Designed miniproteins, single chains, continued (2). Designs and how they scored, part 63

Each design is a single chain, and the fold is of that chain. pLDDT is the mean over its residues in the fold that is shown.

## One batch from the design tools (miniprotein)

Design m6079
Fold by ESMFold2-Fast:
Structure m6079 (fold): chain A 111 residues (1-111)
Amino acid sequence: NIDEVLARFKATELKLPKQPVSDDLLARMKERNPRHVDELDWAAEKGVIMDEEGRTPLHRAARAGDAEKVRELLALGANPLAVDLRGRTPLNLALEAGHTEVVDVLLEAGA
């Protein structure tokens, strides 16, 4: 099930560079997300791509206002409470960008 979720997750993020999560980035993300250390270790081991700011695909979709992509990522098990290296959640990025539909979707998901 996890490998299937990861495969679908990678399929929804077309054109992500195949960059592994660095040990430094992973350590900083663990500091920001202490309740999700096991999930971050698993994601790094399986090659889930985060950007240089520690933003997951869910963070990027929320900032872009792509409500359909947000729904897809949440259905695949993306964590709506994950914080980036600046301490921002996907909900914070959607609010800052004024994407009301994405805000509603994230709030319904428990963000």
Scores: mean pLDDT 66

Design m6080
Fold by ESMFold2-Fast:
Structure m6080 (fold): chain A 60 residues (1-60)
Amino acid sequence: MSKYYRAIKDYEAKTEKELTLKKGDIVELLEEVDDEWWLAKSLETGKTGYFPKSYVEQLS
């Protein structure tokens, strides 16, 4: 089952493996890596990468 989340604020990728987010972007969760970092695919850009999970909220 695919889980979708919305970015609640901008996040700028610090490395090539991180995902840049703009507020309002929708991402598909791929993996919960640890307690702070998630791996997701941006539905806006098609890019995958890591970002802090505190930057997104679950779509209801």
Scores: mean pLDDT 83

Design m6081
Fold by ESMFold2-Fast:
Structure m6081 (fold): chain A 59 residues (1-59)
Amino acid sequence: SLEDEALKLLDEAIRAIQNGDYEKAVELAEKSIELAKQAGNPTLLRMAEAVLKYAKKKL
């Protein structure tokens, strides 16, 4: 499902942050946001946006 795919991308973005790969985290979080919007899941969207904001601050 779109939600499952968005969650996988979000998990990968968090792992990228843990590895110091903030550029990759931004790309993965942006993809997760797009899928979360398509899925209509506001909780997932907020989580993905928070991850994106954090990763961008580290660049």
Scores: mean pLDDT 88

Design m6082
Fold by ESMFold2-Fast:
Order: C-alpha cells, then structure tokens, then sequence
Structure m6082 (fold): chain A 67 residues (1-67)
C-alpha cells in the first residue's frame, strides 16, 4: 500500500498542479494516503510527484524486475 509500487490501470490527466498525470501501465510509488479517493504518488516513469485517484491504479504484484 503506502510505500509500494502500483501500476496505472487507465490514463489520468491532472486537473490541478497538485495532481499527477499518468498513462495506463505507468508504475507509481505510493508515498501517502491523502484520503479515501486520493493518494500522493511518484511516477517512476517521469519522477514527478502528485495526487492520483487510487481507483485508477492497482498493486504491482508478481512483476518482472525493473529495467
């Protein structure tokens, strides 16, 4: 959960500077649970940090080693 890697299930476009844009398949590191809907995460693809809707991501379980 927090501190774990999640994979984006769908594309998301940030609506504010606090939000993080990402694309389906992007790996995101969860940094903080802000509330029931939004998490603070870092994109492993871009290094950017921001709020992401938790329903748009899924746990990265049984993944291949990072490249």
Amino acid sequence: MVGDTYIAREDFEAQTPEELSFRKGDALEVLEEVDEVWWRARSLATGAEGLVPKSFVEPAAERPPPR
Scores: mean pLDDT 75

Design m6083
Fold by ESMFold2-Fast:
Structure m6083 (fold): chain A 58 residues (1-58)
Amino acid sequence: MLVEAVEDFTPEKSDELSFKKGDILEVLEVVDDEYLLAKNLKTGEEGLVPKYYLKEVK
């Protein structure tokens, strides 16, 4: 599943993934009700991302 960042995100923890508004991420796993494990397709980096910063891409 692909998701698009609706806002910039700067990680506060080492396991979180940074992204910019408009970046497309591939969801690898649903970790909990707040976080996904995702890959930023622009950078190839993987990490935890907060769901409320993202929207599903068709």
Scores: mean pLDDT 82

Design m6084
Fold by ESMFold2-Fast:
Structure m6084 (fold): chain A 159 residues (1-159)
Amino acid sequence: MSIDEILAQLDSPDSAVRQAALEALASSGERARAAVDAGALPKIIDLLNDKDSEVRLEALRLLEVIARGTKEEAQAIIDAGGLPKIIDLLNDKDSEIRLEALRTLLELSRYDEHAQAIIDAGGVPKVKALLNDKDPEIAALAAGLLKRLEEVLEKLAKS
């Protein structure tokens, strides 16, 4: 299946088809990059608001794969308005979605300017709330992300 055929499936009225398309795009860094190059980021970010939790989860997983790529690919997620929606998913009722949102933000935080963008988007209080999450993996990842964001805040206070 071509990249354009997979991207067309993101508009399917069937949530299982949208989920499978996101999984196909996340299957390799090459496919994830091809989706970015084809201008699919706004649609992928819109799928973070999908009614189906599996579609939201797979959209986060695809954004995590993209964020692991180049600094420019991570910046493209921020420029496409991804941060407010990813941060909002830290409040999702599904623990797998909260966990994947934390993983995606950790990958985005690899560069100081992207970590600062997470802070500016209101990420710190949302991450702090997850320190008390019932899932110990979520609490541990929240502590790790908070430490990273606080390191960037301290760096700025010394300049």
Scores: mean pLDDT 89

Design m6085
Fold by ESMFold2-Fast:
Structure m6085 (fold): chain A 65 residues (1-65)
Amino acid sequence: MDKATLNARLLKAAREGDVERVRELIAQGADVNIKDANGKTALDIARENGHEEVVEVLRAAGAKE
């Protein structure tokens, strides 16, 4: 899987609250600080959608607040 696909899937998993997928994508080399077209990171998206466990996983992986 190319890097752009990994990053796009990470943003989707954060929006969906899929903790296991977030962990797998980070392990595969997804950029935890990647921003979407609106400047939102996976961390921003997870917080907006109330997915606290995803927020904690992303923070542990080095996501910026």
Scores: mean pLDDT 82

Design m6086
Fold by ESMFold2-Fast:
Structure m6086 (fold): chain A 78 residues (1-78)
Amino acid sequence: NKYGETPLHIAARKGDVEKVKELLENGADVNAKDSYGRTPLHLAKESLEEEGIEGAALVIDLLLRNGADEKAKDKYGK
């Protein structure tokens, strides 16, 4: 989309556990970066902290189990 987001970014932001699992099983890049240098893990953490999105904690767990870099930094060093 206009932010350079992959389907995995979108599913992670929505807390869509089923879709995240499906995409990872089909070889989605767990560490893909959008136009702001954000990974799906960044968006899942933001959804949990800012919006309290249902499923966000489970999405974070799934991403980490599939090799998400917890120490990756976006353009803002976050």
Scores: mean pLDDT 77

Design m6087
Fold by ESMFold2-Fast:
Order: sequence, then C-alpha cells, then structure tokens
Structure m6087 (fold): chain A 59 residues (1-59)
Amino acid sequence: MEKYRAVKDFEALLPTDLTLKKGDIVELLKEVNENYWLGKSLKTGEVGYVPKSAVEKIE
C-alpha cells in the first residue's frame, strides 16, 4: 500500500476533491491524469482527487 504525505494545505475546490492539511497521510488508489491522483485520506476516510504537487511519497 503506497502512502503519501501532504506537503502543504490544500482546500477542496470541488466535492470530489480531498481537503488536506500539511502532514496528512493519503493512500494512493489510482492515477487519474498527469496532475491528479485518486486518494483516500487516512485521517477522515474520505476518497477524492489529490493534486500530485500537494503530496510526497513516504517510505
């Protein structure tokens, strides 16, 4: 299971987006396009779109 950490705060612009706070952990589910992943917030359990620029991979 690949986990990513939010490197910055991100406010959802659409209901399908995840809202993230810096340090939040997201599970990567699927690549959607060049700019977005579909992810699950481990904090809230919400599933939604995550900008690739807002997260980094955790070892």
Scores: mean pLDDT 78

Design m6088
Fold by ESMFold2-Fast:
Structure m6088 (fold): chain A 83 residues (1-83)
Amino acid sequence: GMQAEGVAPKDEEGRTELHLAAEEGDPVLVRVIIEKLKKEGVLNIDAQDNEGYTPLHLAQRAGHKETVEVLLEEGANPNAQPK
């Protein structure tokens, strides 16, 4: 059932907490946020911002390889495309 409106809150650019942590490149913070969102039942690891970028895309763009690996381990889709 893909009917949960329970996504993490988004900012004006459509970015979640996970987007912001991925762009900062803190793999520990990314993992903490993922665990928090899993417990709340609202984890969307492939959440897209207003441009269609996922947290994985933001980590890749910023060059945060360790953060990219954490996102991939947690099930992020490496083939997700921006709009």
Scores: mean pLDDT 74

Design m6089
Fold by ESMFold2-Fast:
Structure m6089 (fold): chain A 58 residues (1-58)
Amino acid sequence: MLMVATAAVPKTGEDELELLPGDRVEVLEEVDEEWVLARSLATGEVGRVPKVYLEPAP
């Protein structure tokens, strides 16, 4: 599923994904209710992202 970052997402852990506003990601797995595992389409990096910063891409 493609999603877009609505805000800057800081990388606070080694397994987290750093995103800029407007970055597109592919959601690979839902880790829990607050986090997803996603791949950045810009960098190809895989990491965890808080769901609150993501919205569905059109």
Scores: mean pLDDT 79

Design m6090
Fold by ESMFold2-Fast:
Formats: structure tokens, sequence, C-alpha cells
Structure m6090 (fold): chain A 62 residues (1-62)
């Protein structure tokens, strides 16, 4: 119900068009937790959406 945000721990270059590329420190809005390894997010920096590896991001809880 409340929006979930995550912070990028390091740079990531997407391997497919469905994956989101991001930079260390970018804030990502978590739209869906797909499985244990992949989250579907929206970049607050670019407005683009895509899949990101969970290992490269840290959930910000508030």
Amino acid sequence: RVPMYAKALEDYEGKTEEELSFKKGDILKVLKIVDDEWWYVKSLETGKEGYVPKSHVKLLQS
C-alpha cells in the first residue's frame, strides 16, 4: 500500500531491453517483487521501468 523505494548499491548495465540500467546511488521505486533475484522498478532519475537484480539494490523502508 505504501510505496517501497530502493537505492542502487552499484552501477548496473541491463543485459536486455526489459532490464533497467542504473547508477550507484539512484533511487528506484519498487513496483513488484517478482522473485528472490529480480524486482520490477521505476527509476526516479529517468522515469524508465524495468527489471533489476535484487543483489544490486538496498530496500529503503519507512
Scores: mean pLDDT 80

Design m6091
Fold by ESMFold2-Fast:
Structure m6091 (fold): chain A 69 residues (1-69)
Amino acid sequence: LFEKYDTDGDGKLSREEFIEFAKEEIPTLKNKNEGYLEVFFSIYDKDKDGVLDKKEFEEIVEGHVPRPT
């Protein structure tokens, strides 16, 4: 799943890529505006580098995607 949204192939997801992922894959976040998604992104961005590592992405998938993919 991560590979679909990691267009740079560097093993990290940008904020823009994350927003696309959240709107497509996370039903609980589909009704949230992009401002909310930015705050949500920053909570999981433990490194504060403006991207999500694969492990941070996996935590979001496990907690919010209805199917483990």
Scores: mean pLDDT 71

Design m6092
Fold by ESMFold2-Fast:
Structure m6092 (fold): chain A 110 residues (1-110)
Amino acid sequence: MEPSLGQKLLLAAARGDPEEVRELIAQGADVNATDSAGRTPLHIAAGYLPLDNPEAGLEVVRILIEAGADVNAKDDDGKTPLQLALDAKHMPEELKEKLVKLLLEAGAKL
């Protein structure tokens, strides 16, 4: 069963794979596609950044923003990507500061 381009993009964001994210966007994937919880690829990349390769996860966030991701999109819990990043207890402070800066510079609201 072939998943949609949007579903593939959500999975690529979850893996922190910047090259797959770029390729899916080039193929016409909707950067604002949502999962069953209303989470966009940017929600997933910001809230669940892979600690095994945090720089690749930050690059996925940057690619999604540059491709026109809605930085203020709300999931089914009413949370934005910025709010998920701030709530991420597993994320080291230095990495969280880099992520928050990227989102704020892209127009994310507190």
Scores: mean pLDDT 84

Design m6093
Fold by ESMFold2-Fast:
Structure m6093 (fold): chain A 62 residues (1-62)
Amino acid sequence: MKAIARATEDYEGKTPEELSLKKGDIVEILEIVDGEHVLAKSLVTGKTGIVPKSVLEVLEVE
């Protein structure tokens, strides 16, 4: 199920697998990785990576 979310704070990826975000960036959630992390695509940069759920606010789900 696809979902659209917004970054609630700036986040800098600490590993090559992680996605860096700025507060207000819109992302598409592609997959749930675990209870704390999702695989997301930035609609601003087009990059994909792992993001903590805690920095995202879900706006829309399919």
Scores: mean pLDDT 79

Design m6094
Fold by ESMFold2-Fast:
Structure m6094 (fold): chain A 79 residues (1-79)
Amino acid sequence: MSLESQLLEAIRNGDLEKVKELLAQGADVNKKDADGTPLIAVRDAEGLSALEHAERNGHKEVVELALKNGADRNAVEIW
């Protein structure tokens, strides 16, 4: 699995320590897919991004850490 795939799963699950570890390893929180969409903003089968899952489940510290590292939450929500 890519480093960024692990980062998205850790954000979704609220695993703060894993998010810190993956960011320290150089995971790009704003990595884009082939169409230029940030992976962190990609919606799953429930219509939720990794950040929206973390927010919905109350993982505020994980959301704040991702945003502090430059995560573009608004790339999907404000289009």
Scores: mean pLDDT 73

Design m6095
Fold by ESMFold2-Fast:
Structure m6095 (fold): chain A 65 residues (1-65)
Amino acid sequence: MSAGELAAFKAIDKDGDGRISFEELRTFLRMLGRDPTDEEIAEYDLDGDGYIDLEEFRKLFPQAG
């Protein structure tokens, strides 16, 4: 796990529960110059539970080709 991925996740995870909401993820992606739809955000929620965990969040930064 890179320090950047963990640091970004911790900065977004305001509750410190190891999960981020769709609203928090959308805000983060907008800071990166993206404007994702709610459907695009839902694609990162692989479990369909309405939250993004650290493992799902890491898929935004794939280092392995």
Scores: mean pLDDT 70

Design m6096
Fold by ESMFold2-Fast:
Structure m6096 (fold): chain A 68 residues (1-68)
Amino acid sequence: EIREAFKLFDKDGNGYISAAELQHVMTNLVGVKLSDTEVDQMIREADKDGDGQINYEEFVAMMTAKEP
């Protein structure tokens, strides 16, 4: 499910998803086209180390506990 989706978009196999890959995931899973600003905000909130990428655990947390 979520792990399978992550694996499909982590083509480099490095265990991280970039902003571009996150945008593709959101578009394909929920049919919502996100702007670059919206994707950047999601990455910023999930990325605690500031490298501009999210790992699998952060991705799962974002998808399962997305609250304002």
Scores: mean pLDDT 66

Design m6097
Fold by ESMFold2-Fast:
Structure m6097 (fold): chain A 137 residues (1-137)
Amino acid sequence: SLTDEQRKRLAFQAALSGDLERLKELFARPDFDPNAKDENGNTPLHLAAYNGHLEVAKYLVENVPTLDPNAKDKNGNTPLHLAARNGHLEVARYLIEKQGADVTAKDDNGKTPLDLARENGHEEVAALIEEALARRA
């Protein structure tokens, strides 16, 4: 009954708003592309990370094994960049600890998630990323 374009738009809205029930309904369809990108190159995981929707991020990661947690939007931002920029500590922790997100990835301006956390005053996210970097050394 829904077109592919309508399903994509609803998935982006559900991820951005944290509507987990709607997202589950859309992803239950075998013809749905969970890695679809919006006009800015954002996947549903980018949008969940941008607004700090932990349960949506967990659902996407746990139910889409082919999902690239390091996918880049049109500005070179990964989901971790967006979580760090906006101070979403629990999403950032989940992406780092459960998905092995690349904490060293650079956006198109050469900024890492740590740079974005610091520039936006998100001290707890910055501390989390510093700890992850120290564990790799």
Scores: mean pLDDT 87

Design m6098
Fold by ESMFold2-Fast:
Structure m6098 (fold): chain A 100 residues (1-100)
Amino acid sequence: SELEQQAKQAELESLGKALLEAAKAGDEDEVVRLLEELHKKAKEGADINVQDANGHTALHLAAENGHLEIVEQLLKYGAHLGAQDKFGKTALDLSIENGN
């Protein structure tokens, strides 16, 4: 049903936003929980490579902030190393620019 599809889409969007926030904050336990949930919902359109308004993925935010364990977890779950933000920068570029 349309209501069921809309509720599902809202849940996926909420999970994606939560992953971006947890990766930025360095919350390793929350990142692992969210990655497991997104992995289970992959058939429903869940994507760990979701981007914010600036084109930043969770991998960009974790790398920029030096959260190495989160970077490793994101890569384990299939995060795209080559994903570019709105300025054409990868997670590696942001890590280098911030001295990580």
Scores: mean pLDDT 86

Design m6099
Fold by ESMFold2-Fast:
Parts: sequence; structure tokens; C-alpha cells
Structure m6099 (fold): chain A 111 residues (1-111)
Amino acid sequence: SEVEAARQALADAIRSGDVEKALEHLERFLAAGGDVNAPLPEEPVLRMTLLHLAAASPYDLTEVVKALIEAGADVNARDRLGFTPLMLAKLAGNQKNADLLKSLGAKEFIL
């Protein structure tokens, strides 16, 4: 489907650190009626969202993180292991993503 094609392209762009393509494919995904809070179908056991992927990135994806949250992504969403996007950003050592997530309402949870 158009939704799934745009979601896959968005996830691939996030994984490769391609900010411009990620923003382009996010717009396509939303225009097609995609749900930014849906768990990724390729990782059904983990129930990770697009925001979890962007936050966990080793690349500077602050613009993508911001765009996902502006599109309605749950900044405090937990994957199946209980990790929030902020927790994953911290585990990845991505201080820029962590600082942005905190500024946009991410809560500091204890596991």
C-alpha cells in the first residue's frame, strides 16, 4: 500500500541518517493516512515506533524527531521492553536527540 511504502522508505531513511529523505517520506506517510504511533511491522515483538528508531539513531536526526512529535508521535511511548525514545537516545549516546526530547516533554522514567 502507499502507506506501507512511505513508512518503509521513512524507516530506511531514519536508519541511514538521511534527514531530507526522512522528512520527505514522513510527509508522504502522513498524507496517505499513516499512523506515526503504530508499531513497526518488521519488529512486532519489540513494538518500536518510528520515534523510537529516530531517537536511537547514532546520527543527528533532531529535525526528524521534532517533525515526528509535531505529527503527533507519543514522546513517552514505551516499546515492549519498556524503553521510551528518551531512554533509547541516552543508550545510543545521542545527546542532541536526548536534549531535544526533554525539551519537547519527554519524562525521565526509572526502569
Scores: mean pLDDT 85

Design m6100
Fold by ESMFold2-Fast:
Structure m6100 (fold): chain A 58 residues (1-58)
Amino acid sequence: MELYRALKDVEAAIPTFLGLKKGELVELLREVNEDWVLVRSLETGREGYVPKSYLEKV
């Protein structure tokens, strides 16, 4: 399991994007392209797309 932390608060601009709070832990599910990943929040269990640049590896 690859774990990442949100570097800042993220609002979901569209329903397929995942909103995150700064410091929220997510599991990497798949890499979509060079800029975007599909992740699952460990706090909420919700899945969605986020920019790779908003995450740091833990």
Scores: mean pLDDT 81

Design m6101
Fold by ESMFold2-Fast:
Formats: C-alpha cells, sequence, structure tokens
Structure m6101 (fold): chain A 60 residues (1-60)
C-alpha cells in the first residue's frame, strides 16, 4: 500500500525468504504477512523479503 518504514536496528536474515537490513535503511511495505513479519522492499537495493515488524518504524 506504499507505507514507508525505516529499520531501527540491524537484522541478519535467518531464512532464505528473509531480508537482511541495516539501521536507517528505508523500505516500502508490500504486505503484512502476520503479526510478526511484513514483506518489504528495500528502496536502496530493490531487494524484497520478510522483515520482523519489531525492527521497523513508520516514516512520516
Amino acid sequence: TGLIVRAIKDYEAKKPDELSIKKGEIFRVLKVVDEDYVEAQSLSTGETGLVPIEYLEPVD
């Protein structure tokens, strides 16, 4: 839906469908998968994957 979020912490992917993220990296949320994860796209790299919701904050 175009929701833009920022990583508040570094996270290393633990599964092939997860995305490794760096603090301060900006993502577009593509969909909410469950209560713990979203599918997100990095705006800097274009990579997509699952990211823990707890590591993200809304921008704006």
Scores: mean pLDDT 82

Design m6102
Fold by ESMFold2-Fast:
Structure m6102 (fold): chain A 117 residues (1-117)
Amino acid sequence: GPSKEVLELAEELLKEGIFPARYPVDWSDVNAKDELGWTPLHIAAWDGDLEKVRELLEKGADVNAKDIYGNTPLHLAAAAGHDEVVEVLLENGADENAKNIFGLTPADLRELGYIPL
């Protein structure tokens, strides 16, 4: 997870209203997309926020939603090395064979350790 210093900085920026709009348009819609096509589930998967991943899936988040590069939440969790999030997404019907626009599966991105973007 993020360090204590990063969390304290994030809280300070939030209090001043200068935190970048990380959450797209309307968080009451669990399938809302930002300019990159990221849903709340993409954000939670990239962050390794296991509790938020579970909450969003319980609210009917599309486990196989694709961003503008064809990345699913499973691609993002795998690239970031969040093994517990990867397992929860797979248990909820994530397509482990999904290919992004570069022809890469979640397993390919796990080996790379980053998204080539």
Scores: mean pLDDT 75

Design m6103
Fold by ESMFold2-Fast:
Structure m6103 (fold): chain A 72 residues (1-72)
Amino acid sequence: SLNEELLRAVREGDAERVRELIAKGADPTAVNEKGEPALVIAGRAGHQEVYDLLLEAIRESGVAPPAFDAEA
């Protein structure tokens, strides 16, 4: 499935494949068999480019991440 392929690409840090899979309709909010979201996997592994791609795709999907209170 696209979601499984996305999670593998995220784990490997393959930003090119992540971009391609998201463009094909992979769910950037997908979790692996351990319940780990793709975004968390990218962040934990230090894959900044992959993390940014996932965050952008999540925002495009209309799913809001937890709010960050910056300043008034």
Scores: mean pLDDT 75

Design m6104
Fold by ESMFold2-Fast:
Structure m6104 (fold): chain A 73 residues (1-73)
Amino acid sequence: GDVNAADSAGRTRLHWVAINSKGGDEKEVLEKVRELLAQGADPRIRDRLGRTPLEWALAAGVEALAEVLAEAL
């Protein structure tokens, strides 16, 4: 399927990985993000609130994820 497909909130798979990264296994989250980016996931897509996956990662407080997403921009 399209890795950049957005849901009703305008959120892609990258958005949801970032939103749900808090309290998860950081290594698994980073591996999932790198895999999505390798599949052509676009980290520049903004949801209906105008937020990118990077902005959600920053809100979640997962610095390593925010760095990976920022490097992909």
Scores: mean pLDDT 83

Design m6105
Fold by ESMFold2-Fast:
Structure m6105 (fold): chain A 80 residues (1-80)
Amino acid sequence: SMMDSLSPLEKAILDTLAEHGPLSVRELAELLGQSQATVSRHLRRLEEKGLVERDRRTGRYSLTPLGGEILAQDIVKQEL
């Protein structure tokens, strides 16, 4: 499932976007203590999953409705 494919950093990105609103790669990297390259790679994966979207004008990322639903479910990583 989509939940099973989220890394800890991807979950932290979703939580950060929920708390702070639309953020750039730089702002996310700074808040999460990660490189911009690492954050950008994970944001692309989240965008492919439909959990975040990028504003073309500003370059900022925001949660989609699906991303908000995933967070609302208080997702815990479950190992098979």
Scores: mean pLDDT 79

Design m6106
Fold by ESMFold2-Fast:
Structure m6106 (fold): chain A 150 residues (1-150)
Amino acid sequence: SEALELYKEAKRRFLEIATAATTAGTLAGEALRARLSPEQQALVDRIRAAGEELRAELAKDPEAVQRAEERGRRMSRSPIAALAIGAAATDTLDATRAAEKKGLLEAARVAAKGLSAIADLARNAGDLELAEEAKETAELFGKAADLLAS
């Protein structure tokens, strides 16, 4: 169905964005190590674990993994923003996976909302390319949700 193909394409783009974001957050956590609270260190460990799962899930597309990791390394140069974006991507991934167990309509809505938050964080950090890609991916999930609801 058109809805399922749009959902799959949006999810593929989201997984690439999330891989870049979790790479950035992990590297930012390493740079900030001496200044992190135990709660912030636990967040970095959660971001790292999410990034490892994402790289395994994208292993069939090694070029996408390489592009995402390289983007993440560039993003990590702004460590506070990178940690925030990595956290938002990890939370969106967890919420979307939980929603998928209930159905693709709810998953698409949750993913769209999370990607909109990632876009706002990226825009505030001056990463206009990531902001636009996250916005476009959120809109694609929104279109999938509209078709799944009809």
Scores: mean pLDDT 90

Design m6107
Fold by ESMFold2-Fast:
Structure m6107 (fold): chain A 85 residues (1-85)
Amino acid sequence: FDAARNGDIAAIRAGADVNATDEAGNTPLHLAARAGHLEAVEALLALGADVNAKNKAGLTPLDLAREAGHEEVVELLLKHGADPN
């Protein structure tokens, strides 16, 4: 989780469980999207991360990217099948 939050692409690719959840139900994709780590988001999606996963608050990675103002991450998530509704 710290690797995704910090944008550590090498650690993500080295065998992080892309669909694991933290205490709040956030996946690595949620944390990377909130942090605006475009390359980490791309790496997680390439590894099969669920683009529409919801955390315990019912928020998707797209929701967190929008809240944080990371427009490039928003566009990338939408391109990879994120539900805009």
Scores: mean pLDDT 76

Design m6108
Fold by ESMFold2-Fast:
Structure m6108 (fold): chain A 70 residues (1-70)
Amino acid sequence: SKVKKGDIVQALEDYPVEPESFRKGEKFVINGEQVYAAGRWWVEATSLATGRTRLIPLDKIDYENPVGRE
């Protein structure tokens, strides 16, 4: 896995699917959990804007280029 727990990553684009919706540029802290479901990879992450912890689709975040670390 290329995802690392503690990395702060940004959303590459808007994700309008409720209840996990987010906007391009929203920052998340990676919690280190990865799951494969519904034909894609997801990671457990906490939004720095909302404080919500949820599974977000890995292909919608820039996990290769973290903007910081917790």
Scores: mean pLDDT 80

Design m6109
Fold by ESMFold2-Fast:
Structure m6109 (fold): chain A 68 residues (1-68)
Amino acid sequence: MREPEAELRVRLTNPKTGETREFTFRAPSASTARAFADMLAALYKKEGWRLEAEIRTEDGEERFVREP
């Protein structure tokens, strides 16, 4: 099965410092984009960051949040 290319947008917020970071990635598939978002969530969770992710493809969009 062929997956369409995906755009991953991630917003990270640190409630302790008020700092925000935004990343945009182009990925070959939605599954790859989700893997990137989960990896970022795992890395930044140790430092107390909240992650908001949006994955957009030609077939639709998926949004989710990972609390620290």
Scores: mean pLDDT 78

Design m6110
Fold by ESMFold2-Fast:
Structure m6110 (fold): chain A 61 residues (1-61)
Amino acid sequence: RDLGEELLKAAASGSLATVKRLLAEGADPRYRTKEGLTPLDLALQYGHEEIAALLAEAQRA
């Protein structure tokens, strides 16, 4: 199962519960799109501040 792709989609769509679940399952918060965008970049682009904060902390872990 591609947790990185699911994390990117959840970050872009604003699904906080899905982001939390995927990170708990070991999804890589540094996973990148073909354009080099991380889940954090997508959350910031789409204005999901709570998800962006969660992803920033996950990148530090």
Scores: mean pLDDT 81

Design m6111
Fold by ESMFold2-Fast:
Structure m6111 (fold): chain A 63 residues (1-63)
Amino acid sequence: MKGDIAIATKTVPVDSPAVLQFEKGDRLEILREYEDGMVVARSLKTGREGLVGRSLLEVVGRA
């Protein structure tokens, strides 16, 4: 959900400017969710925002 903190379940290197790069265990804030299972998230480690698949995240709490 928007405003939730999630933990990355695997490492994803960036292959596109629209996609958020992160490592397994990184904490991300969910900013927006889409119906197709994509979210816009912010990395709490780097401050970068981008698209990420919801299935790659495990929600652990609110921001």
Scores: mean pLDDT 72

Design m6112
Fold by ESMFold2-Fast:
Structure m6112 (fold): chain A 82 residues (1-82)
Amino acid sequence: DAFDRLDKDGDGYIGEEIKEALKEVLESLGFDVDDEAIDDIMKEIDTDGDGKIDKKEFEMLADALSEVPEALPLLVKKMEEL
């Protein structure tokens, strides 16, 4: 499970570093994304607005990224390197 690999602390959340990683991954795939575009994506996923992503919110992100099948594996790899 990708979420379990990224939740290194086992607290059920992924930290704010996911925003930076997502931007870098999408830019590496040739998408023109600025901080505003990333913030808009995160607002749709992070319903509490606390900057933390739980498993359900991560599944929503994974579903959104399914339109770009290379994005989720690269995001997981990038997050594991942090």
Scores: mean pLDDT 73

Design m6113
Fold by ESMFold2-Fast:
Structure m6113 (fold): chain A 87 residues (1-87)
Amino acid sequence: SDEIKNAPGFTELHEAAIAGDAEKVRELLENGADVNAKLGGKFEGMTPLHLAAMFGRREVVKVLLEYGADREARDKNGLTPEEVVGR
């Protein structure tokens, strides 16, 4: 959703996760991107892993987990990345 791109704290890593661009995700993480970067505003607490899970980006989910993404990170509704699948 274009609304997510306007969230405070939105990074190129969040954008690559939404797009399903696993190669770009790897490049950004190798260049020091915060794997657990959190969005603010309407999407407070959402990480790149939340977005990859929500959009069904299986390869990006795998890459983020390989780089230490927090599976237990909770958004403002108390939902983990696994719990936002298909919502």
Scores: mean pLDDT 86

